# Designs tried in a protein design run: designed miniproteins, single chains, continued (2). Part 88

Each design is a single chain, and the fold is of that chain. pLDDT is the mean over its residues in the fold that is shown.

## One batch from the design tools (miniprotein)

Design m7043
Fold by ESMFold2-Fast:
Order: structure tokens, then sequence, then C-alpha cells
Structure m7043 (fold): chain A 94 residues (1-94)
């Protein structure tokens, strides 16, 4: 149902934000506030893409299937950027 899809979307998005917020707090404690800000920004973009994917999947139309794939692609791209930012932060913390 749409209501169940909205609950799943919100829960998944919240999980992504909680994770990246926790990572950002750790980076702030290491003296890397600029990396922390970028991690939270990427987390918000991933969370939004994940939410969009769940909602699109619930519609079961060809147009929704295209939106689903676009949302999955956005989530993947921003997750790769998050990994790169985290790697750079770790190297700078040495």
Amino acid sequence: SLEEAQRQADAAAAGVRDFTKSLAEKLKSLGLPEYAEEVERLGDEIAQAVRDAYLARSEKTPEAQKRYQEAIDRARENRERLLEVTKKAFEKAK
C-alpha cells in the first residue's frame, strides 16, 4: 500500500541520515568539520534518493519504474562520493 511504502521510505531515509550524522559527529571530533558537513550533505542526498526509490516502486507503472532506476542511480553515485570523502578524511586524520 502507499501508506506502507511511505513508512518504509521514511524509515530507510532516517536510517541513512542517522548513519551519516553519526559519522559526521566522529569526523568533527577528529577536527575535520568540513568533511563532516560534506558527509551530512551526501547523506541527505542518499536518503532522499532512497525515499524516492521506495515511493516509485510502490506505483508499479512504467514511468515509476524509470523514476525508480534514476533514484537508485542517484543513490549509488552519492554513496560512491561518500566513500571517497570518508577515505580522504581518514587520510587527512593520519
Scores: mean pLDDT 87

Design m7044
Fold by ESMFold2-Fast:
Structure m7044 (fold): chain A 83 residues (1-83)
Amino acid sequence: SEELEKVAKEIAELVVEGRYQEAVSKLIKFAKENKWTEEDAKKLAELVGEYLRKRGVPEERIEAVQNAVINIGKSVSGGKLFP
């Protein structure tokens, strides 16, 4: 999805800049507005990981960021943040 690729790039750029609160806020907003599934969250995490790797971020940190993206996306889609 072109939208997922755009969001993934924006999130990766915010993460590289250390702007984690803005990255989380953007992720929650897009997940909620687009009714993202767990599969969408996994695809986003893969794309974010690719952009972070291109920027020279260590694999251990990429894995941590990907897990955070998946967990946040699942929480939004699973109703934990929205009853």
Scores: mean pLDDT 78

Design m7045
Fold by ESMFold2-Fast:
Structure m7045 (fold): chain A 62 residues (1-62)
Amino acid sequence: MQGDHTRRMGRLLSDAVRAGFDDAGGSEEDAQKAVEKVLEASKKGISEGIQTANEIIDEIES
């Protein structure tokens, strides 16, 4: 379930980073490296956020 949302977010972030680099006159190689770093940072943040949200939801539902 969560994997699908993470993949969709990854695509949106990739598109946004590529568009930003294209607008700034950056190279595709630089854009690819930036996408990889952003996805790694986002994956960590998303995982931590989901874990915290699940803990709160479980507390409310109990």
Scores: mean pLDDT 66

Design m7046
Fold by ESMFold2-Fast:
Structure m7046 (fold): chain A 64 residues (1-64)
Amino acid sequence: SKEEIEQFILDVVRLVIRRARERGWSQEEIREMAERVASDLETHYNIELSKELREEIERLVEEA
């Protein structure tokens, strides 16, 4: 389902953010990487990410 794909994308983005944070990346670098990963997965699965999911990703970046 779309919800399962969105959850998978969120899980991948969380992992990418965590790894970049562990490596001492800046918030700007983390944002750029997270947005790129999310966009690539959105394209790969041929879905449009919900506004709520995009806002959650931004919140995760800001917590870094």
Scores: mean pLDDT 84

Design m7047
Fold by ESMFold2-Fast:
Structure m7047 (fold): chain A 76 residues (1-76)
Amino acid sequence: AEGAALLAAGEALAATDPVAAGKAYLKAGKAYEKQQDYANAIAAYTKALAAYTQAGDATNAALAAQNLASTKAKLA
């Protein structure tokens, strides 16, 4: 599945390129969200937030946090 492949790409990049990892995780979250798989979307956005925070990318960390909050609201 597209989301699973993007998660795997993010995991492979997390130690060497956290910005690229964050981008892959953000795409994974969006792919899962389109499938209405909100649990996996939340996991992917959480990983994106962590990766961007580690990189010091405040702008993309804020974007990941917004997507995370929006997706969590769909489960309520």
Scores: mean pLDDT 83

Design m7048
Fold by ESMFold2-Fast:
Structure m7048 (fold): chain A 63 residues (1-63)
Amino acid sequence: SAVRRAQLYLGELAEDPAARGRVLSVEEIAERLGLPKGPVSEALKELEEQGVLERTERGYRIR
């Protein structure tokens, strides 16, 4: 599913030390993965709830 693809991509980014502190937007991730915004937003929200990402004014920051 699109949600699963977004979750796998974001999970890999969260494990990369070089990506720590990077801010991710729904729009940028959707365009990069070729996925609808809905599934991408759902995946980002789930990772925020797990404490992997934090919500900011610009998007979701990798902790």
Scores: mean pLDDT 83

Design m7049
Fold by ESMFold2-Fast:
Structure m7049 (fold): chain A 82 residues (1-82)
Amino acid sequence: MSPEEQARAAAEEARRAGERLKELVENEPENVAGITGEALRAIGSAIHAGIAAGEGPEGRAAMEEAERALREAGFRARMGPL
């Protein structure tokens, strides 16, 4: 895989991870474990995309979305599971 192809793939993966995270937060807000897992995945993908592709608006947005969901999951975890 060429470096250019890898950078493009990483950026696309970060975008998809952010979309999955947003979907979980909106549709299953009580799924704290799932939200936390996807948030960590989205953050990792966004960092990878940032390193490989440079500063991209979609990668940045995905990272911010992941941070928001992680904070929300942390708040719910303190209150205990359902």
Scores: mean pLDDT 61

Design m7050
Fold by ESMFold2-Fast:
Structure m7050 (fold): chain A 75 residues (1-75)
Amino acid sequence: SSMQQQAQQQADKILAEAEDRTLALVQEGRVAEALRVYADALDQVSKLYEEAGLDDKAREYRELSERGREQAEAL
């Protein structure tokens, strides 16, 4: 479906941009901030998949986002 295709394309863009930003932050020693940036991107992707009816993917990315935030807080 067009909605699912749009969600996948938008998710790919969000994750690619987040990966570039996270890598730059890690290289600067800003690891906790990098984890938060990536967790925020994963949360955006989760919501995008939820809106598209991709519930299994939405749940997976939500769980990854929550783990990323917990790791950042533990630092």
Scores: mean pLDDT 88

Design m7051
Fold by ESMFold2-Fast:
Structure m7051 (fold): chain A 65 residues (1-65)
Amino acid sequence: EKKRIEEAIEALEKAESIEEMLEVARKYGVIDIVSAVITRNESTKSVEEIKEAVIEELRKELEKL
């Protein structure tokens, strides 16, 4: 579980678009968290800001484990 989320965070840091972030999220089984963050911020934030928010949310999940 922890390794899966850590690998997802590392792959997401390399993502350069929303589409790439969603592909990474599907691969690592975190699409529910990632898509929720994207949907909430998509109209008001840049891609870089969305990526930062996604990574922060995944780090919170990692801390709960």
Scores: mean pLDDT 78

Design m7052
Fold by ESMFold2-Fast:
Structure m7052 (fold): chain A 103 residues (1-103)
Amino acid sequence: MAEEAGEEAFKYATEGGKGSAKAAPKENVAGAVGGAIAAIGGGWHAVLMAKKGDAEKAAEGAEDAARGSEQAGKNSGSEEGKKYGEEGAKGSREAAEKAREAA
């Protein structure tokens, strides 16, 4: 359901962003954290819109969360960080599809 999809997007994006930041060499931490903040913001927007019954805007928030997680991984400059970012992005995009199907 849309609310569950919003919660999934927030969870996956937060785990991806945080994992990417933790896996970043110290010189790349700021860039990875920037992506993580964007991922968390998008995920939160997905949760808020899902609670309001706006499935399409919840899906948009989940897509924003996915992009933030992916960017955190890229900015980390490490293989572990990239993997975390990609896994978070995948989970958040799957959540976006579930939100649209719930509409």
Scores: mean pLDDT 84

Design m7053
Fold by ESMFold2-Fast:
Structure m7053 (fold): chain A 80 residues (1-80)
Amino acid sequence: MSRATIERVARRIEEILRTFAEAAGLRPGDRVPFSQREMAERLGVSQSTVSAALRLLERRGLVEIEREGRRTYVVLREGL
């Protein structure tokens, strides 16, 4: 995977999360279920690319990633 692809996917996920948060009235600290598989299908990329993009968003302080078994959650941060 290229770094440019991961950064592009990360920006797209950020836009999707921000739009969803605004529509749902969510605030920083709120926890959202996140399907890496559904996001990969939606964006036309691999699940590993989505996983790498989420880690990039976490490194940038935009989200925190939580895993519970098979389920992934993202905690929204003020930077989003």
Scores: mean pLDDT 83

Design m7054
Fold by ESMFold2-Fast:
Structure m7054 (fold): chain A 84 residues (1-84)
Amino acid sequence: MEELIREALERLLELQRKWEEAEAKGDMETAAKYAQEGLDLMRRLLETVLKVPVDEAIKLLKEQKAPYLPLIVETVLELERERA
């Protein structure tokens, strides 16, 4: 679990860097591709995080310095409300 979260966050940072490089070069097609891969990976990360208690998930994400932490937390809370 923790390793999957760490690997996903590392991959998200790599995809963000590649997206920034593509945008700087004006390669909008490549930029769009990396943005889509980042969104898909974020969905998988959210599915993984939902398998642990919210407090534990927040702690793990903070330790990894997740750039999407606020969005992940909000999404987790919304999905927990839908399950109720």
Scores: mean pLDDT 64

Design m7055
Fold by ESMFold2-Fast:
Structure m7055 (fold): chain A 81 residues (1-81)
Amino acid sequence: MELVGIDDGARALATQLVETGEVVIHLENGETLVARTPEEAAEALHEAFKRAGLESPLSLEELTERIERAMEEVRRILAER
């Protein structure tokens, strides 16, 4: 498993949070998780990894920090035109 997959996921969540204010994550049992903060998005992504039978290589804290960093990058791109 490559860390690149985690970073791509964090960017996708960050983009939705910046553009729409929320992320909706669909679980295989038909449940949905709604995240409106980087912390909630990190928790939802961690749950999705568990449901997929995968272990996240990052802690919830590290994942939250990566989402926050990605959100700042997305905000800068959108604010610059």
Scores: mean pLDDT 72

Design m7056
Fold by ESMFold2-Fast:
Structure m7056 (fold): chain A 56 residues (1-56)
Amino acid sequence: SLQEEIERLEKRVKALRDFLEELEKNPNATPDQIEAVREGLKFLEEELKKLREKLK
């Protein structure tokens, strides 16, 4: 269902946000690595927004 897709994507977004937060605190993380994760997170958050709009 659309609700189940939203819930799965919300879990993925949370996991990636948590990963990004840890990555930004890691002195061995490269700027390119951090930027790649930020872009991935932005993409997933936009997809989540689109799915939520379909539910309204």
Scores: mean pLDDT 85

Design m7057
Fold by ESMFold2-Fast:
Structure m7057 (fold): chain A 95 residues (1-95)
Amino acid sequence: SEDVKIGQLRIFNGQLDFWRKVIDTARSLATTPEQQKLVDEMEKLLKEMEKKVKEIFSQPPTQESYDKLRDVLHTYNKKFTDLLLQFEDEQKKAE
């Protein structure tokens, strides 16, 4: 339904904005080459997620395409969280 599409678009835009802010903050805090590399990997993942989501939204709206969208968002959110935890660990080690 159109309402489901609008809801998923809001979730995507919210997650995109959230991760952009997280990446910007992490970049400002990065003091080591290892920390900077993790931030660069987060930026790469953000661009990959955005590209995949835009590709799904360019297809006809079906339940299968919406299920794929949810899987993509879940997968990338987990990857971002894993990189953020690695970044926090590297910050703690640098203290």
Scores: mean pLDDT 82

Design m7058
Fold by ESMFold2-Fast:
Structure m7058 (fold): chain A 61 residues (1-61)
Amino acid sequence: SAVDEELARLDALKAALIAKTEAEMKSLSPKEQALLREITEGMILMIDWIQEHLKKKAAEE
């Protein structure tokens, strides 16, 4: 379904964000690493929220 394709794209985006964060960590101080982890966690929370919203909307149709 279109929703399954959207959810798969969001899963790929989460994986890419995690991989990018880990790659960038090598050039950062411990303080900057903590900030980047917090930002990435926040981004993943927003993606998780939209995924759950899309699943709920699909289930109500």
Scores: mean pLDDT 87

Design m7059
Fold by ESMFold2-Fast:
Structure m7059 (fold): chain A 100 residues (1-100)
Amino acid sequence: SVADELKEIAEEFAKKLKEAVKNNESVEKLREITDEAVKRIRELAEKHNVPESVLNAIINLLRIMAQEVIEYVKKGDKEKALEVIDIGLKALHEAIDKLM
């Protein structure tokens, strides 16, 4: 289903963010990972005629998660950055289930 494919993109996004945080990658790299996930979500949504309101809700949640991760990385708080990724992934799954 489209919901399952969106969840797969969300899971891969979370995995890439965790790896980047653990490997002390740059903020620029975290932004690149985020932009790639947004691009994949938009392409999937366009292919399956997902309503723009649903697409915007999912993308907004993903971007909020990514920005919070970046802020903790800037503060040197890797442990909290990783916790935000886990919380954000759960919130993304719940949003996809409710909206799809």
Scores: mean pLDDT 89

Design m7060
Fold by ESMFold2-Fast:
Formats: C-alpha cells, structure tokens, sequence
Structure m7060 (fold): chain A 60 residues (1-60)
C-alpha cells in the first residue's frame, strides 16, 4: 500500500497533465483502483479531493 507521501507525489504528476476528457477519465480510474487497494480512509479522501479539484478545473 502506498504511503501518504507517495500518493501526494502521484497526484502532483496528474495535476501537471493538460486538462482533457482523457485526463479526467484516467484520474477516475486511478481513484477507483486506489479506493479498493487502500486500507486508509485518509488516503482515499486525498485521491478523491484531487480528482474533484482537477475535474472542476477541466469543467470550469
């Protein structure tokens, strides 16, 4: 299971991608996968918040 710091690093990489429908879909898949693998609710929350932020940026 990835550490909190590792999750934040992966989220930072996703944020650097140009906004697009493919990016949003990729992040949704990432969040769903991690939600099943994580035992920590805090890590799931962080991934969910990042996906929401990036989705809002795309659909602004």
Amino acid sequence: MPSLEEVREEIAKLRELKPSKERVDQMMDFAAKLGREFASEENRRLVGEAVLEITKEYYE
Scores: mean pLDDT 62

Design m7061
Fold by ESMFold2-Fast:
Structure m7061 (fold): chain A 110 residues (1-110)
Amino acid sequence: AEREAELLRERGLARGLSPETAEVMGQMVLLSAETDVLDTSDLEKNEAILREKLAENPDDARILYGLGVTLALQGRNDEAIAYYQQAYDLAKDTDPALAAEIQANIEKIK
């Protein structure tokens, strides 16, 4: 899980993702350790995996944020913003570092 998260972060950086976005993608691997490693080159598969994980954990801000990032990478910015807003609302009082990261990504794609 830890090594898989590191590899996904490294691949995200290699594909031009910001270091912060790549780190969040790495964290998604830790949440989905029982499934295949998320691959930023297969965004549709990543979306399906994250939607499945969201169904299991509907109030997990990190999964919502990961889904938003995956949608933004597909150019689906309106949908990405909607998931970012949901993730921000969950994180703003419990995880201010994650909330700040989400806010920055909303501003980048508006």
Scores: mean pLDDT 68

Design m7062
Fold by ESMFold2-Fast:
Structure m7062 (fold): chain A 64 residues (1-64)
Amino acid sequence: VDIDEMTKRIIEETGLSEEVARAAAQAVIDNNGDIAAMAQRLVDEFGLPLETAIKAAEAAVKAL
């Protein structure tokens, strides 16, 4: 899985920063695409609103 390509796709889909998008891409790999676990991780690491974290997680799964 190419993290850099996934990060680029997440940025294009969500408009989030490269740092957040890269974390979302890594979270897909670490959590086997579990959107709830990925969203919670993004909330915990970056203080994102839950709705934003869910959208980032969905975009990351779509970028696989």
Scores: mean pLDDT 80

Design m7063
Fold by ESMFold2-Fast:
Order: sequence, then structure tokens, then C-alpha cells
Structure m7063 (fold): chain A 92 residues (1-92)
Amino acid sequence: EQRKQEIDTGIKFFLYLSELAEKEGLEMIDVKERMEELARMAEREIGPEAKEIVEEAGEILEKKGVKLPSEEALKALQERLAALSEARRAAE
């Protein structure tokens, strides 16, 4: 059941990323369009198993009505996530 836990963790992480990106005013795109791109990348870089996991997670995210950040937004979000994580650890 490792696979199911990995998918659940990934979904929670994507929900946090989507919420954070929306609050930061970053460009958001539809899950369906983004997941097709991510699935193709996962197949090329990792293999068919990774494509299946991405597709399964994408279906769940699409059902929840979340949006994913664009490529440029992901770069900005990565910098913001690092700063936010350090700030929260320092404050707590």
C-alpha cells in the first residue's frame, strides 16, 4: 500500500502548492492541461509507472477543482516555499 500513501501525500502537497500559489498571485492553469504535460515528462524521465501515478493524482485533483501553477510560477513558488519554510521554522 506504499503507492496509495504516496498518491495521498502527493495530492495533499499539490493542494498546499495550489493554495499557496493562488494566495501569492501566481499564474494558475487547469489541472487537465498541466497533468497531460507532467504525465508525458514523468514517462520520459522516470518511466510508465510514474505516468500512471501522475494520471491517478491528476484525476483526483481535477475532481477537487484545483488549479496548478505554470512553469514560471513553479520557479517563483519554489523560492517562496524555501523562504516560507525557513521563516516558519525560525518563528516556531
Scores: mean pLDDT 69

Design m7064
Fold by ESMFold2-Fast:
Structure m7064 (fold): chain A 95 residues (1-95)
Amino acid sequence: SPLLDVKLLFNLIAATTEAYLAVKSKFPQEEIDRILKVIEEQFEADLKETTDPEIQKLIQEHLEIIKKLMRGEISLDKAIEELNKINKKIIELLK
């Protein structure tokens, strides 16, 4: 569905933007954890609406990169590079 495809892409962009701004702005860890919980709940909803297993895998990979970024396990630059690669693959799978 074109509407669900646009919703998925919007949600992925929104999650990336929120994670990036929280980490770059050095939000308190309690606020980062709160934002991450909301992002995880959003990704769980997106996974339930997606039936394509390749897209499901890419959504899960996207969430893992966000989790690593928000835990300080990878740099901002590396996270954005990896997230852009995942998003490009999702766009290529959507019509």
Scores: mean pLDDT 85

Design m7065
Fold by ESMFold2-Fast:
Structure m7065 (fold): chain A 68 residues (1-68)
Amino acid sequence: MISRDAALRRLMERLAALAREKGISREDARRIAAALAKRVEALPEEVSEAQVEELERAARAEIERAAA
């Protein structure tokens, strides 16, 4: 279990790297980041690795869609 704040920080770092690699627009990056932050805020203070992996998978799919 990790804190939701630590999970959000880790997710943002990983997804920011992917967003830069895929060259998505600043508008799309902000939209995806805002949606992810809102989803994390809805979680308990401690989250499982499985919950973090699911959020990462969903956000990664959004970045891939924005890049297409």
Scores: mean pLDDT 81

Design m7066
Fold by ESMFold2-Fast:
Structure m7066 (fold): chain A 60 residues (1-60)
Amino acid sequence: SEAILLIVDLLGEGLSPEEIAAKVGEKFGLPQSAIDEIAAILTRDPGNIAALEAVIKKYS
């Protein structure tokens, strides 16, 4: 997923979970509920690619 690749890149740049979720949500047109879910996942376990992919797929 292009969205997952962007998340990994932004994590490598040291952005906060909230900044990453906001940038991904803006770029891919995700609703605020999806942005909030992505931020929560990144805060709890940034390596949980399966959970991140599930949110993106649900709202794409």
Scores: mean pLDDT 84

Design m7067
Fold by ESMFold2-Fast:
Structure m7067 (fold): chain A 84 residues (1-84)
Amino acid sequence: SLEEAIKKLEELLEKAKELGDPLTVKVIENALEALKSKDKLEVEEALGLVEIALGIAKIVGAPDEVIDLLREVAELLRKAIELL
């Protein structure tokens, strides 16, 4: 459900804050706001930003925990879009 997706994304945001990467935190905060709006276009735009952040993380050799977290957020947003 969309409510379960929001709860999971809130848990992923707390994990991002613990990792201390400011860009990852901001990208996930934006995704959470988009998902809470329930606007499909806003969620699609947020997914685009997460995918860009994931690409950058891979290029710069970010820790596996950051890469895995961004990948999990992207998968969650793709599933949420199907519910909108």
Scores: mean pLDDT 86

Design m7068
Fold by ESMFold2-Fast:
Structure m7068 (fold): chain A 78 residues (1-78)
Amino acid sequence: SPLDRLRRVLEELEQEYLEKSSDKELAEREMEELRRKAEERVARGEPVERVIEIVQLQVDGLLYMEELQKELEEKAKR
């Protein structure tokens, strides 16, 4: 099923984001929201491959913001 493929990708991305996140509870909530929105996009008739690409980009963005925030906090504590 196309949805099964999306869910497997979401599980892998969730594991990666949670491992790298400074706030696990917030990261779990963000990933749950991304999952809901991704499944809604598929329900609206968007191609699953496109939805997977969007979710990958969204998680990449979250990882980038996590790293950026850590750098900013380190600089602020000088």
Scores: mean pLDDT 83

Design m7069
Fold by ESMFold2-Fast:
Structure m7069 (fold): chain A 91 residues (1-91)
Amino acid sequence: GMPKEMFEGVKEEMLKSSEEVARKTARELGGSEEQVEEAVRKTREYVEEEIKKLEEEEAAGGTLTAEKLGNLYQELLEKSREIAEEVVAKA
């Protein structure tokens, strides 16, 4: 399996990059600071739940491939953008 230190680094990077994408997207769309904070919070909650599922799969003896982690990383970044867009679009 993946070394523990590498897996911890991947989880940290997923959270950090997702929060940065949400923050940047919300600000670029002209969101208020409150909307930026809401977008980051919702993104963090989503990413933490996905990481929890990943940890449960690893604990159950699932194989975490670089391809699987890379695909999840891209999905999380896309979802982060979508969350920010939804928060700023609220009337």
Scores: mean pLDDT 84

Design m7070
Fold by ESMFold2-Fast:
Structure m7070 (fold): chain A 66 residues (1-66)
Amino acid sequence: SMEELKLVSEAIRELHRAVAAAPDVEGARQKAQEILEKYKPKLSPEAFKLVQDSADALLARKEARL
């Protein structure tokens, strides 16, 4: 549980940095997908949903501001 929460936090931080650093929405989406695939086997379905929801929110914000 605590270790899984640590992984969720690490994944969300990595998503935030990757999406912020990408020059466009498509690049951000590709990097987010790579991060999601990396963390998927390490997380329960419930924990993975938290990471995926965070990725979706970050991508939506980037698309709205680009």
Scores: mean pLDDT 85

Design m7071
Fold by ESMFold2-Fast:
Structure m7071 (fold): chain A 68 residues (1-68)
Amino acid sequence: SEAERIINEVIAELNKFLADPSASEREKANAQAAIDWLRTLRDRKAPTAAVRRVAEEVKEGLARMKAR
């Protein structure tokens, strides 16, 4: 589904960030929490509109963490 595609793409980006040795423990914990939340949305078959909103928030947070 479109929702699953969006979730899987964002989880892949978060996993790349988790592999970054420059990321702090707090930033890694935040990324892991985001992965866990996205997996919950997938398991509950959340509506695509809700998934897109959460994915956008996560991407914005990830961009800020990468800029630091």
Scores: mean pLDDT 83

Design m7072
Fold by ESMFold2-Fast:
Structure m7072 (fold): chain A 117 residues (1-117)
Amino acid sequence: EKKKEIAEKLREIAKLLEENKVDEALEKLEEMLKEMDVEELQEFMILFAENVAGVPKESVKETLDERLEHAKKTNPEGVKEDLVEFFVQTVKDMLEAGVSNKKLAEVFKKIAEELEK
C-alpha cells in the first residue's frame, strides 16, 4: 500500500529533523514527493496545511487548484516538478521563519498517522 510507504518515509524524515539533520530530512522529503503523482501531492499538501495551521481542507484545496491551473498554463510538462519545488521551498521558508525541527517532525508524524487510517 503506497500510503503505508509514504507514512514510513514521513517517520524517517521526522526522526532526521529530531536529530537536527535538516539537510538529510529535506533530501528525503524531496525524494518522497517525487514518487507521488499530482493527486497524491495535492492530498499530502492539504493534510500538511491542515496539520500546521488548522486551515479547512476546502480552502487549501481551492488555493492548490489555482496553483495547479497556473502551473499547467505556464509549464504543462513540469507541473509535478513545480509542486515538489514549491512544497520543499515552503518547508524551508517555515524553518527560516522560526518553526522548530521538533514542531515540523510532530506535523509529519501526525500526517503519517492520518495516512494509515
Scores: mean pLDDT 77

Design m7073
Fold by ESMFold2-Fast:
Structure m7073 (fold): chain A 83 residues (1-83)
Amino acid sequence: MVPMTEEQRKVVRGTAAALRAIGEVLDGALKARREGDESAIDEGLERARRIIEEALREGNLTEEEAEKFLRELERMVEALKEE
């Protein structure tokens, strides 16, 4: 088994960060539903933003990828608040 290249490791770390960010928004939405407090969704989005910003700083995401992903997370939050 050949060890992963640095480029492959960055892709894996970037993907993991994106999935964790989505998880934070969904966790916030679940908490908001259970407690009746929409601020939990906003807290989830803030945690998601920090994860994406960290991945960008570490070079695991490009600026373009981070920007597009943050826009998509914000759109998810707006949709969740409408339900």
Scores: mean pLDDT 79

Design m7074
Fold by ESMFold2-Fast:
Structure m7074 (fold): chain A 66 residues (1-66)
Amino acid sequence: SELEAIIAQLRELLARHGLTLHVPPEVAELLRAHGVPAEVGDAVATLRALPEEVRALWAQLDAALA
């Protein structure tokens, strides 16, 4: 649920910029392994504040998993 909320916010943020994000469950688990904050709200707020950083992080993660 925590990861789902963060991923949903990422998709919404990217969609606002005309981008689409499809996150597989394996990637969601990887994000959890890197430490998801206890408060999902805080994490979502941080991600919204840094859309460029979010895009860069996602691109790096996708490349690392390829």
Scores: mean pLDDT 54

Design m7075
Fold by ESMFold2-Fast:
Structure m7075 (fold): chain A 65 residues (1-65)
Amino acid sequence: SKDVAQMSAAGLLAIEFGVKIEKIELRDGVLVIYIKIESEEDREKAKKFEEALHAAGYKVEIIEI
């Protein structure tokens, strides 16, 4: 399904960008992704990750923890 495809894409891109995902939720068609930010480098990786998901046409919300 579209939802499964979105979650799979998020997981694969997280590995490629080196993002530390703690949790992924799907809420009303929006991917809510909880990312552990421990450094400025982690924040830059998270931004690139969010840009990649938006470029792919996904609706995402990043929550830093």
Scores: mean pLDDT 82

Design m7076
Fold by ESMFold2-Fast:
Structure m7076 (fold): chain A 71 residues (1-71)
Amino acid sequence: MDEVLEESVRKISEAARGKSKEAQELAMKAVNALLNGDLEKARKYAEETSKIDKETSEAIKESVENVEKAL
């Protein structure tokens, strides 16, 4: 589980790299939600991110799915 979470954090951070500050902030909020086990909040941040950057949003969605499957 912890390794899946660490990989998810890295993928979200890489997807958000070089994007707008708004996308970076939403990515960080999603990462914090995942680290706290709050998958519902992470999904909501993915939806908000999809309005400004689809690549970062997809990375968050995939990460939520991977963490959920690892539980």
Scores: mean pLDDT 81

Design m7077
Fold by ESMFold2-Fast:
Structure m7077 (fold): chain A 79 residues (1-79)
Amino acid sequence: MSLEEQIQQAMAQIQALVRQAVEARRRGDYDAAIAYLRQARALLEQLLAFLKKNNAPQHVIDATEQGIKELDALIAELE
């Protein structure tokens, strides 16, 4: 697969996990919401390492780092 296809697949998985977290929070299942957000964060960390190793454009790296910070803030709000 191309680099672009690998990034797109990773982002689709991250987005699916964030969606599951939102649905869990709507049900009042904060433990499940936190678990999904932590899984999404782990995948974003893996994506960030992959992007840095492959010399991705700085704006893509910056956006990924910002995404991790936003997930950290959401997890902290639910704990």
Scores: mean pLDDT 84

Design m7078
Fold by ESMFold2-Fast:
Structure m7078 (fold): chain A 85 residues (1-85)
Amino acid sequence: GATVTARLTVTAENKEAVEAAVAAARAVPGVLRVELLSLEEIEIDGKKVYKATLELTAADEAAIEAAVEAIRSTHGILSVEYERL
């Protein structure tokens, strides 16, 4: 069957939060692949944060939505934006 791909932009307090979020997304049933495309340190309102770009491949849209929610629920994650590819 056709797989679903989404690109995620995640901001986090530290690198460990990004690693935990990637692990949480990979643990979601129906998530087939999580790829970290980039990880950069940026400054928002005088605070250092980490910006990660992820590409998710999943069996269906429900698995993408569950993975996004798992990432949002990870300690130290500040924001998640996503788009379907």
Scores: mean pLDDT 87

